# Designed miniproteins, single chains, continued (2): the designs that were tried, part 68

Each design is a single chain, and the fold is of that chain. pLDDT is the mean over its residues in the fold that is shown.

## One batch from the design tools (miniprotein)

Design m6497
Fold by ESMFold2-Fast:
Formats: sequence, C-alpha cells, structure tokens
Structure m6497 (fold): chain A 77 residues (1-77)
Amino acid sequence: SLAERAARLAAELAAAAPAEERERAVALVEAQAAILEAGQAGKGEEVEKATRELAEKAEAGDAEAAREMARKAREIA
C-alpha cells in the first residue's frame, strides 16, 4: 500500500539522515496514512482533488505541504 511504502521510505530516511530529515519523513507517513483512511471511507476521489497541488510539493520534499495534505485528508474523512 502507499502507507506501507511511505513508512518504509520514512524508516530508510530516518536511518540515513539527520534529525531534520526524520521530521520530514514522519510528515510524509502521516499524510499517506490520512489519505488511505479517507480512501477507506469512500472519500478517495475528493481527497485526491483537494490535495493534488500539495502532492507535487510534498514529493519535492516540502514537509509543510505533506502536513497540509494530512490535515485536508482528515477533514474530508
């Protein structure tokens, strides 16, 4: 799943990177978990539309974008 892939990537980053990168990895894991929970509630399409721009920024390493994705996904779920 996306959450499992995000958790694995977060663990790899945490093992190899400074504390700042660990915080970014945690934000990504939280965002992916929130998106999956919204998908399980049948809100996957709504979350995808609401977080589309933020997903591009989060993939580029923007931890604030990842945190905002988690917030929006939780609101929709």
Scores: mean pLDDT 72

Design m6498
Fold by ESMFold2-Fast:
Structure m6498 (fold): chain A 60 residues (1-60)
Amino acid sequence: MSNKEKLLRLIGEILRLIGEQLDLELRYERGEISEEEYKKKMEELEKKIKELLEEMKKLP
């Protein structure tokens, strides 16, 4: 796989996780999820996004 293909895959994964954050925020605003659960899941998604951003920085 080329470096360009790897980069596009990482970008796609980051966008997917951002989509999950937006879904969580919408569910929280609708009262479908507790504040505690929202904060915990949001933190988990932020950690995953950070890891993928670090992987992107390692690509030439």
Scores: mean pLDDT 82

Design m6499
Fold by ESMFold2-Fast:
Structure m6499 (fold): chain A 87 residues (1-87)
Amino acid sequence: SVAELLEELRRRLAELAARSRDPVIRELLAHALAYLDAEEDPLRAVEFAAGVLGAVAELARERGDEETAAAAEEALRLAEELRRRLE
């Protein structure tokens, strides 16, 4: 269900934020979590999270953190699946 996938996306964002030692990546993920909780339009919330996850994956790759990049890309795939289900 959409609700189960939204909860999984929130869980993955929180795990990425908790594991990251990069303050920029942590702040981006914290903003995505806050927006996902505050935004009343679930499609808009998911699109914002997808954008943040793309940026996190790129930054992690640039900084040599392949584990964080891979995890962000997996979360991004989940966000894109949610986007398709919402519209």
Scores: mean pLDDT 85

Design m6500
Fold by ESMFold2-Fast:
Structure m6500 (fold): chain A 57 residues (1-57)
Amino acid sequence: GEEEAEEYVKKAGEAAKKGDYQEAAKYARLGIEEEPPSTPYGARAAALLHEAEKHGG
C-alpha cells in the first residue's frame, strides 16, 4: 500500500544517493508493486528505477 511504497521509495532514494544502483533498483521495483506509477509514490519509484537501470542497477 501507500505506506509500504513510501518506505521503499525512501530506501531506493538513499541507495541511489550512495551510488548503490542495484539496491536502488530493488527497492524501486518493490515500491511500484505497492503503488502504480499513476500515484505519487509509484511515480517516484518508477523514476528511481529508471535512474538505477540507466546506471546498471
Scores: mean pLDDT 83

Design m6501
Fold by ESMFold2-Fast:
Structure m6501 (fold): chain A 55 residues (1-55)
Amino acid sequence: SSEVEKLRAEAEKLEAGAKTLEALAKQGGSDQMRQLADEARARAEEARKKAEELE
């Protein structure tokens, strides 16, 4: 369904963003960036779980 496709696309985008933020946090040493990365990863996982439930 279009909703499942949208949720999976959102999860991919959030995961990519989290990886970028984590890399920046490692280079810059920002705890705030690390927190944002962790939050984005959690949101990506939630979106994937919602997509699975909508099958």
Scores: mean pLDDT 81

Design m6502
Fold by ESMFold2-Fast:
Structure m6502 (fold): chain A 77 residues (1-77)
Amino acid sequence: MIEERVEAALREVREAVPDASEETLREIERAIREALEYEEKAREAEKKGDLEKAKELVEKALEARARAAELFERARA
């Protein structure tokens, strides 16, 4: 389930950046959730044989992951 995966990822973020503000953690959580949602939609597209749509959704997931990573690096600085 996406929520469980978001909670696991956010737990790792909290361990790495314990001093991060609640606002920063919410922004990171939102980006992680967006990435996981696109990944799930990409898997559904693959199951339907729509490889072009799956590729587009994977690219959107990677963009959301990059955003989460950028927010995380800023929190570490």
Scores: mean pLDDT 83

Design m6503
Fold by ESMFold2-Fast:
Structure m6503 (fold): chain A 75 residues (1-75)
Amino acid sequence: MYILTVKLEKGASVETLLKIAEIVRKYGGRIEEVDSSGEYTTIKARFETEEQARKAAEEISKLPGVLEVKIEPAP
């Protein structure tokens, strides 16, 4: 299992958030957390395989307002 963490600018559009949700679903992932309480909006999504997470990360990293995309193994 793999966690994809997306860091967004606080001013990122609702359209960007919706596109992230669509891409996560497209590659078989599930959004686990959305945290807007900090300096950035952070989205965490869970994927079963590394390949699914990598494909989602590649598409998400091209969206406006995305500052960072990180993939890490999850227990």
Scores: mean pLDDT 82

Design m6504
Fold by ESMFold2-Fast:
Structure m6504 (fold): chain A 59 residues (1-59)
Amino acid sequence: MEAELRRVEELLDIYAKSLGASQEQIDQARELLRRLLEEGVSGREALEKAVALLEEQTG
């Protein structure tokens, strides 16, 4: 079910916008998030890794 993926993507988007991330950076973080979830990483860990990528790219 993609509903949980959409939920964590929404949280990522909120965080990314708070950091001033560009749409390209947000899309890259979403792709990372999706791949991690497909590989069996928990939503929390996947979100944390995607946020870390955004933080590294934005500041």
Scores: mean pLDDT 78

Design m6505
Fold by ESMFold2-Fast:
Structure m6505 (fold): chain A 92 residues (1-92)
Amino acid sequence: TAFAMLDAAQAVARETVVPELDRLAEKGVISPEVAEFLKRVVEGTGVPGLAAWLVRQAAEDGEISPEGAQAAIDVLDRATPKINAAEKAAEA
């Protein structure tokens, strides 16, 4: 069902993306505010591509360093196949 797919996507996003974003904030690669915002997007939607798009926009606006933006996008890109696999498993 669609709800089971969304739940699975959100659960995997929490397990994979949230710890890595927190680690980037602890290292000072991104701000705590950016990490918190991205966590809300991926936990609320299960859509890492939306979060990656928002990171690109924030980098263009100077809200995030280019290095911080790339690190955050790399985290989201690595999580994408895991989230997609979880959605597909929940589809059955």
Scores: mean pLDDT 80

Design m6506
Fold by ESMFold2-Fast:
Structure m6506 (fold): chain A 88 residues (1-88)
Amino acid sequence: LAREAAELALRAALEAVRTAEGKLLHKAIGGALAAIGALFLAEHGGDPREAAEDALAAAELALEAAQTERARELAEEARRLAREAIEE
């Protein structure tokens, strides 16, 4: 679940980067970097809870930067999966 949340958070952040400008672009890039870190932890035997928490942070940044319906949908789903991963 943490890996899936991180993958989706990265997709959401990259989608937000396509339309975001100024401060929102900074948040979208921050979200993408956070998601890459979360994905690395999830794939390389890091703490699953830390990976899930990092994926949640990435999803929140992506959601703040979202300017399109697609970016918002991806970020909201990533946030849902990350929260589910943390609760397990």
Scores: mean pLDDT 83

Design m6507
Fold by ESMFold2-Fast:
Structure m6507 (fold): chain A 64 residues (1-64)
Amino acid sequence: MKEEIRKEVLLSLGYMALALAKRAGLTPEEIRALVDRYAEKIAKESPEVAAELRRLGDQLLAEL
C-alpha cells in the first residue's frame, strides 16, 4: 500500500475517534494528553512517526 493512502486512512480514523471521544465526554485537554503520551512512547522506536502523530493530533484538535 502507498504511504499516502495510509496517512489519509489514519487521519479519517483520527476524526472518527475524536468525534467518539467528544461524545463520550472527554475534554480537548484530555485528548491532547493521550496523544502526547502515545507519541512519547512511539518516539523511542520511531521519532519520525511520533513527530507526525503530534502534528496530526494538533491539526485534529484545532478543528474542535
Scores: mean pLDDT 71

Design m6508
Fold by ESMFold2-Fast:
Structure m6508 (fold): chain A 67 residues (1-67)
Amino acid sequence: GEKREELLRLIGEILRIIGEILDLEREIEEAEKKGDEERVKELREKLKELEEEREKLLEKLRELSSE
């Protein structure tokens, strides 16, 4: 079951990143409400990095599911 174990691991990593994205989106909303434009910019940059990481993991998941 190596492929199954790898798929479950990838799913777990994807879920973790989704959780981090949701937390970061909440922080962005709070920073916007406070008018902290510099913090919003910093948090949006981190969000972009997490979204790119999520996409890479999703691509790996698609490749494993197609084999």
Scores: mean pLDDT 84

Design m6509
Fold by ESMFold2-Fast:
Structure m6509 (fold): chain A 67 residues (1-67)
Amino acid sequence: SAEELLELAEEYREKAREYLERAEELRREAEKNPEKRKELLLEAEIEEGIAGIYEGLAALFEKKAAG
């Protein structure tokens, strides 16, 4: 149903926020650790990419719910 799709969209947006929080923490660690900066920034970019996938799926669910 449309309502179930909207509920799923909100759950996926919540998952995206969790991945963005992980990415933010990795970026803070990169600032504190110059020796691992490139590695930590790459990990942050991966987490941000995963968040983008969840946001994209949430938007798709919202579009499908609207018809």
Scores: mean pLDDT 90

Design m6510
Fold by ESMFold2-Fast:
Structure m6510 (fold): chain A 93 residues (1-93)
Amino acid sequence: EKVKEVIKKIKEEIDYWLDTGDFENAKKRILEILKEAGVDEETAEKIWELFFNLYLASLFLRKDFDKIVEYIIENSKNFDDAIKLLEKTIKEF
């Protein structure tokens, strides 16, 4: 499904950021990926903030960020599902 492909691309940009330190370009490309997928600007910013917060929480609590993102990809049927899973996962930390 399209949403799974989009989340995978977001993960690739986060990996790029972590590998290079290029936060600004990674964020810009993630927002562009979401916009090209038909996500409105407000929802795109929310999805970015959720992935960023998930990464920080995973790093702080020594959780496996890669496995968590794979779980979200597998269990998201649409962007609303992805947002709810991101929010739930962060809250359950």
Scores: mean pLDDT 84

Design m6511
Fold by ESMFold2-Fast:
Structure m6511 (fold): chain A 59 residues (1-59)
Amino acid sequence: GKLYRAVQPFPKTSPDHLALRPGEVVEVLEEVDDEWVRARSLETGETGLVPKRYLEEIE
C-alpha cells in the first residue's frame, strides 16, 4: 500500500483508532470515507482508524 507520515500527534480516543506520533510511518490499507483511513503502523504492526488530514503521503 501507499506509505504516509504522521504530520502531527493523534491520541487514541476510541478502541478502533490508531495512535500516531509525529513522524511515524504508516501504510494506508483502505480509505473508509473522505476523512478517515484504516492504516497499519510500520513500527508496531498495529492497525486502526486515523484522520486522513493527520497524514502526508511519502510514497
Scores: mean pLDDT 81

Design m6512
Fold by ESMFold2-Fast:
Structure m6512 (fold): chain A 94 residues (1-94)
Amino acid sequence: VDEEAAKKLIEEDEELKEIVETLPKKEAAEKLTLIGEIEYGLALIMYALKAPKEKIEKYLQDAILYYEAALYVDPEYEKAKEGLEETKKFKEEL
């Protein structure tokens, strides 16, 4: 987990900072994981539409960053671990 990138994402985004500060850690991790899943879904749609590799990689990197942010908030959040592994595997095979 890239703790520095995850911490920076949360600290520099007012909405994400509010989520992390106001919600229980599990609920905050759930919301961050959902954003990661949306970014990963967008990457899959772009891939199916044969979009440029750079555009697909951008969505994959955004998904990874949100999953790592979720794990920074709650290291035991299993769905984020699964999403991170799946997204990294897809990016490697791209």
Scores: mean pLDDT 84

Design m6513
Fold by ESMFold2-Fast:
Structure m6513 (fold): chain A 111 residues (1-111)
Amino acid sequence: MSEKRKKLLEKIEERIKKEKDEVKRKALELLKEFAEIVENEKALEIIEKGVERILKLKDPTEISAELLYTAQEAKSLEKDPEVQEKLDELLEKGLKELAELAQKVAEEKKK
């Protein structure tokens, strides 16, 4: 693992531990998984910028849109089809889990 990847993963983990918003925490966990599988160092920079943008958002829909944008930008820098496929699978699964979590949180706040 590169030094840059290690530092990014540690930074994301620290943010996850401090994050009280369950939807944001889930989005950060997914970005951490993206950072673990990307091979291009510029993709790591895109993920880091995505983390900072997501931390400023409050709306689950905006968080999901930013996550999708960040993942697609990172994927565009990857040349390996296997890495691209893994990113697509993580994004599809992650967006479904994020949508389910956002619905659950919204329902709990109404009770």
Scores: mean pLDDT 81

Design m6514
Fold by ESMFold2-Fast:
Structure m6514 (fold): chain A 90 residues (1-90)
Amino acid sequence: SEELKLIKETLERILKIVEEGKKNKESPEETVKRIQEVADEALSKIKDEEAKENLQHIVDRVIKLVEEGKYDEAIELLKKAIKSLESEIE
């Protein structure tokens, strides 16, 4: 599915943002803003409501972890989600 590929690419972009935020000691607020911008772009392109809800759920969980300073947990969550999607696309 093209939408599943878009979701995977979006999660990979968010993973990079979280990893860079941790490395650069970026404020949680700036990292969250960057995550929201990428997520909003993807959500605007997804037509399937269940796919939108699934992406939004993952994004909300990642944002909460980043706001709590739990960057490693956010990274692990994203890696797990990406791996799960790879199994469904391939």
Scores: mean pLDDT 85

Design m6515
Fold by ESMFold2-Fast:
Structure m6515 (fold): chain A 55 residues (1-55)
Amino acid sequence: MREEARRRVREALEAWEAGDPEAPQRLQQAVSEALEVGDDDAVEEAHRRLEELAS
């Protein structure tokens, strides 16, 4: 289950970079799932990438 949550986070980030308008919602859902599974590394990576994209 951790691998699936991490994969979804990665896919959502790639979609965001590609300009998919639904990517922000997908990323939020993927991060929530990763947090529930306890994959703190995936959550931290997603936050770091979002900070870079927002800057």
Scores: mean pLDDT 74

Design m6516
Fold by ESMFold2-Fast:
Order: sequence, then structure tokens, then C-alpha cells
Structure m6516 (fold): chain A 94 residues (1-94)
Amino acid sequence: DTVEEKLKRLEESSTPEMKDFIEAVKLLIEGKEEEAREKVERFVDYMEENDPGGLDALLTNIAELLGVEIPKTREEKVELVLKLAKRIAELITS
């Protein structure tokens, strides 16, 4: 699988709500960490407003997967989602 094929499958399996998260993964693959952070912040803010239960479930699952505490503040939530995006970018480029 090429990086492009892996990214296409990730996009095809994602919902519209995941758009900013997928864009963050792409930016991390390009080495654009600050721009990726901005996309993660948009994703977290969108989910908190439109699907807070879905965000809580996602953050709980990520925290368990990475062996860290469940985030409580907006900043902690952004950092956890960014860590997941970085892990996914590493897996795609491996």
C-alpha cells in the first residue's frame, strides 16, 4: 500500500465530522505540526458543540489505547487527539 492509498481509505471510512482530524493527519505527514494543531482544535471544538457524547467516547478510547488519563480540559483533549493523529501519521508512513 502507498501512503496515498492508505490516506484514501482513511478518508473513505471517515464521516464528515472527521474532516478536520483527517486533514490534521495529512498535515503531520507533511511535517506541518502547527497547522495540524489548528485542525485538531477545530475538530475538538466542533465535536464538543455538535456531539459531546461522541467526543467523550472517542477520548476515553484513545486514552485507554495510549495508556494515559482521560482528558478533562480543552487543552488536554486537543493534546490527546493530536497524539492519536501523530500515531496514525506514523503508521501510514511506515
Scores: mean pLDDT 83

Design m6517
Fold by ESMFold2-Fast:
Structure m6517 (fold): chain A 63 residues (1-63)
Amino acid sequence: MKAILVVYNATDEQIEFAIKRMKEEFGVDEVEIIEEPNLEAAKAKYIKLVLETDTPVYGVAGP
């Protein structure tokens, strides 16, 4: 199963942890990473993808 991960200001370790959890807990086989330059753009992208696709969408944001 494919999933999308929207990322803002997250460390490589945070991204890796999110991907591991998606694969182990939600049965995700393939992860498409979308990096956004600011938090509001990341939120907008996440909402758009959730509404427009049947593909599971997850998010990770750093401080």
Scores: mean pLDDT 83

Design m6518
Fold by ESMFold2-Fast:
Structure m6518 (fold): chain A 74 residues (1-74)
Amino acid sequence: PLVEPPGLSREELAEAYIRGARILKTIPEVSPELKARLDELIARLEAGDYDVIPELKQAILEASDQILAASRAA
């Protein structure tokens, strides 16, 4: 079992991931395909589908990797 972060409810954790994903959607270096995926995962999580939290976390990491790769390529 993974250690859960202390001090956040599942709802607060979901809100934090949604906020992070929304910020990443404003970054031009993130691909349109990944922005579309972030939109879908945000919508599902806002609807109470907490099963998408791991997928949203992975999409956030992928967006961060794209930003870092774009910075290196420029």
Scores: mean pLDDT 77

Design m6519
Fold by ESMFold2-Fast:
Structure m6519 (fold): chain A 69 residues (1-69)
Amino acid sequence: SLTDEQRAAMRAVFQRFDRDGDGKITPEELREYLTSLGLTPTDEEVQHLIDLYDKDGDGYIDWDEFLSA
C-alpha cells in the first residue's frame, strides 16, 4: 500500500499530466507520467497497462484504477 505522502506526491505529479482535470489518463499522458518517475516504458508496456485497467474499452484509465494496482 502507498503511504499518504507517496499518494499525495503521485497525485501531484499525475495532475501535471491530467491536462483535462477529468481524472483520466490517456496513453500519452501515462507514458509521460512514468517517464517523469524515472521509468522508460515502451509503447507496448503503456498499452498493456491501459488494457489492464481500462474496464470500459475506451482507451483511458482512471486515477483511482491506476493507484489501486
Scores: mean pLDDT 67

Design m6520
Fold by ESMFold2-Fast:
Structure m6520 (fold): chain A 102 residues (1-102)
Amino acid sequence: MSVLEKINATIDKIRAVLESTDDPDEFLEKARAILKETKAEVEADPSLSEIEKNKAFDALGEIGRIADEMALLRKNGEPKEKVLAEADKKFEELRKRTKLWM
């Protein structure tokens, strides 16, 4: 599995948790667990170069920032449909950026 494939799979998992979870704190706990697991997998992979690992860590950090923003929007009373639309927009922009440097 490429770094790009791992990043895309992680985005898909977090997006699914955002859709299925109503409590923003529960969403963040689950999202952070997914990010921690993926980071550990990348860190432990001996086939990845240090450059590839650093690119993956940067992308995972950006996913985490997007998750924090989405949780804050939900805490502020923004409807789930609007938050999902904003998340989809930000994740799509991240997918485009990761393709350019992977």
Scores: mean pLDDT 86

Design m6521
Fold by ESMFold2-Fast:
Structure m6521 (fold): chain A 59 residues (1-59)
Amino acid sequence: EEKARSVLDRLIYLLSQGKLDEAKALAESLGLDFERLKELILQGNEEEALALVKEGLEK
């Protein structure tokens, strides 16, 4: 969970800096659905975004 939270925080940071290409590359390198994560983050649904990251990294 700590690792998933770290990844989510990095994605949020990259998106806040307008670094969409870097955020997408990070998410896809980890097998994550970037477009779904982006929408969840923009909606403020961090709980579901964190669950999606955790699922992609470990399960």
Scores: mean pLDDT 79

Design m6522
Fold by ESMFold2-Fast:
Structure m6522 (fold): chain A 70 residues (1-70)
Amino acid sequence: SELEEKRQKLLELIGEILRLIGEIIDLERRLKELKEKGGSEEEIKRIEEEIEELRKRLEELLEEMRSLEF
């Protein structure tokens, strides 16, 4: 049924979202360490860009989840 398919997709999206949040948290921790230890500006920018790309993907998944719920 359509409701069962939506429920299954919601559970899969939640799993993906949680995994992605974990990746973002890990990268933000790494970024903080680089900033505190005086890492190169190029390395800092690369990690910041990677975090922004992951945050964009997270927003896309959250939009998809909202479209299933309301």
Scores: mean pLDDT 83

Design m6523
Fold by ESMFold2-Fast:
Order: structure tokens, then C-alpha cells, then sequence
Structure m6523 (fold): chain A 92 residues (1-92)
């Protein structure tokens, strides 16, 4: 949905502001944000974003591989997916 895409773009922008390079994609009810080059503080921000997404009602998963952090938020509806993506942006 347009709301989920806007949330995904906001999440990528927020993680990029933490000093990394971030991209976001939307696939059905799932928003995925991948950030590279984050320092420890930026990784903590990404984890805070995932926690915020869970409080927004989305299911959030965080995977860390080297300097790459992937945050995935899955909603039961497009509205919940959009809320999860916005929460990632606000929590990071």
C-alpha cells in the first residue's frame, strides 16, 4: 500500500540518519529495511525501531550480519504494516 511504502521510506531515512546507508522495500504485508555501515549506536537505534514496531502491533525481526542490520516488520493488515514502519522511523 502507499501508506506502507511511505512508512518504509521514512524508516530507511531514519536509519540512514544514524550514519549508515539504508534501503527499504515493501512486499505484501511486510516492510524490510536494510542498513549497512551502522556503528554500535546505530545498531541500537535499529533495535529500538524494531521494539517500537512491536508496540505498534507489527511482528518485528532484527538480523545483524557484520555491519549490516535488517529490520523486518510484518502486519496483519496494511494499516498495521504501515504503523509498524512508522514506528521503526520514530524509534530509530
Amino acid sequence: SAAAQAGADAAAQALSALGGKATASVSGPTVTVTATGLNVSGQIGALAGAVAAEYAGAEARVEVKGDTVTVTATGKSPEIAAAGARAIAQGA
Scores: mean pLDDT 73

Design m6524
Fold by ESMFold2-Fast:
Structure m6524 (fold): chain A 95 residues (1-95)
Amino acid sequence: VDLEALRAALEERLAPIAKQFDAEIRVSVGLAGDMVLVVVHATTPASKAEELKQAIEDAVREVAREFGLEAEVGTYIKKKGDTAYITTFAFLPLP
């Protein structure tokens, strides 16, 4: 798997989502043993957190599929006042 190509594809897919949800989104991609680990950090208005979570998870699964991988995706949301902090972890097992 080309990790830089995967990161670039994720950033490209998530850019319009960030604009739609008035969100800041950052992506990290690396190896964790025999898996690719994707971490997405997002900050958004608390009222939009659940919709943004779904959009991020769908985008990650879709991009993983384009690379011939299946993503196991989990998300944690921390709300503080009017702001939500979202962390999505995706594990992509290598063949």
Scores: mean pLDDT 87

Design m6525
Fold by ESMFold2-Fast:
Structure m6525 (fold): chain A 67 residues (1-67)
Amino acid sequence: SMEERLRQAGERGQAAWDRLVELAESQPSEEEARKAIKEHLLKLGMSEEGAEIAADTMLKKVKEKKK
């Protein structure tokens, strides 16, 4: 799963995960949050498809926490 892939990125993945969750929460819209997360993950060397799935997963978790 994407969650396992992010976990396998190691300890630095934990810090990146927390940062991306905060980024998603602070963005003015869900669409902007998704784009920002995807852009950061692409810069880290993730595939476009992987970055999209990871961003979607993070936004899901953020929304569940918020609601």
Scores: mean pLDDT 70

Design m6526
Fold by ESMFold2-Fast:
Structure m6526 (fold): chain A 56 residues (1-56)
Amino acid sequence: SSMEELERKLEELERRGVLAVIRRDPEALRAVADELAKLGYHRSAASLRAVADELA
């Protein structure tokens, strides 16, 4: 994918992550973390999983 496609995907994942935190939905946040890990953003994924654990 182009850099623009990756940027749009990351912005969508950021929106989904913010909404998951606002809604206190740890499973939705873990789903975002899994998508970030698939894209190679393992540190960001680990950070979101830690937040999800705090919400649970």
Scores: mean pLDDT 87

Design m6527
Fold by ESMFold2-Fast:
Structure m6527 (fold): chain A 80 residues (1-80)
Amino acid sequence: ALSPREEAILLSVLAILQAGVQFGLENPNVSVEELERELEILREVIEEGKKKITDPKVLALLEKVEKELEEAEKEVEERK
């Protein structure tokens, strides 16, 4: 299990990655291939977090990020 400090760091990293994905979706200079790679990295971080996080409140925040990731993945697929 992650320590509370490690959980806080993970949430911070997820917030930065999520912001980066949103920025990329709004910018036509970011390729679909680059967006897919960013989404894959974010997915991997979420899946690792789900295995290691035990705090229900932190898990609920992670689930919200995962839902936003699913929406971003659909938008990228529609751009192909």
Scores: mean pLDDT 77

Design m6529
Fold by ESMFold2-Fast:
Structure m6529 (fold): chain A 100 residues (1-100)
Amino acid sequence: SMDEKMLKLAEEYRKSIKSPVLKKWADREIERLKKGIELIKQGKTQEGLAYATVALMDLAMLKFAEEVLPKEEIDSLPETDAGLSRAFDLAVRRWAAEKA
């Protein structure tokens, strides 16, 4: 089923993330995906798909951040919601600098 495939994809992203800091955010995004699936099952399809899309995109971005950022940068990220946004911003900036 679609929900089983989404959960399997999310778990594969989580397994590929080695950083304990990034795994905490990955766990939170898996919970967001589960909430999205529940909403779809309740007939709230548009809201549920929005939750699922954000969760899967954030999981992909967390994996990207781990591949791009050095360990010391990841370990210095705040454990608040601001830390997630900072990880994505730093990863994109570093990737852009390496491609320039």
Scores: mean pLDDT 84

Design m6530
Fold by ESMFold2-Fast:
Structure m6530 (fold): chain A 72 residues (1-72)
Amino acid sequence: MDEAIKEAAKYAEEKAKELAREGVPPEEAFQLAKDVTELARKLAEEGKPPEEVIKEAKKYADEKKEELLKKA
């Protein structure tokens, strides 16, 4: 499970870096990474399997990235 949370966090960090490069404020990009990591932890605590934790966290990261890019 720790590996799933780490994978979700790395994915979110890469999305945050992309957002910062495209003009999104670093504070907002960092908040996305934090929110995705917290979501992954909550799903893990609920007993979701690692593959579902990663899938849901990545989906959330992608949706939030699109929202922030539309405002940049």
Scores: mean pLDDT 80

Design m6531
Fold by ESMFold2-Fast:
Structure m6531 (fold): chain A 82 residues (1-82)
Amino acid sequence: GDLEEARRAVEAGDGERAALLGARAALEAAKAGDLAAAEEAYRAAVAGVKVGSENPARAVGGVIAAMGAAWEAALKAGLKSF
């Protein structure tokens, strides 16, 4: 799945791919209401940005998207505070 591919991208040093796949995995988890999976996908996206990217703006965009998805999953799980 996208989360496993994001982790492999981090291990391969492909920060941009890791951030974008992490964002996609976080969105999928958010739709399912799976906070744990959304948080893990967000962490993979952040790891991607730390590895580095030829397009840092796109990698950062992936992290922002993953963070928003993780927050949506948290709200669906009944969390009322950040």
Scores: mean pLDDT 76

Design m6532
Fold by ESMFold2-Fast:
Structure m6532 (fold): chain A 94 residues (1-94)
Amino acid sequence: SLLEKIREALLELSKIVDKNPKLQSSETARLLTAAGLLVVSAEIFPEERLSDLKGLLDIVERLQKLAKEKGDDETYRAAERFSELVKEAIKELE
């Protein structure tokens, strides 16, 4: 399912972020933790799913900005892929 792909993409994004010491900050940790909670919420609570997915877009945009600032192209691309999957899921729920 598309939610399974989103979960896998978030896991991959987290692994990529862990490789860059410049991204190891409280801000990055808070963003990834919030993203994880929204993915879990979207999987468990269908009535909150659209709102949770829109929240994920806000979080990934912030992470992309941080990755660009720190020159981490790999994290930027992983976040971009994650964003595209989330946008696809939002369109299916509209």
Scores: mean pLDDT 85

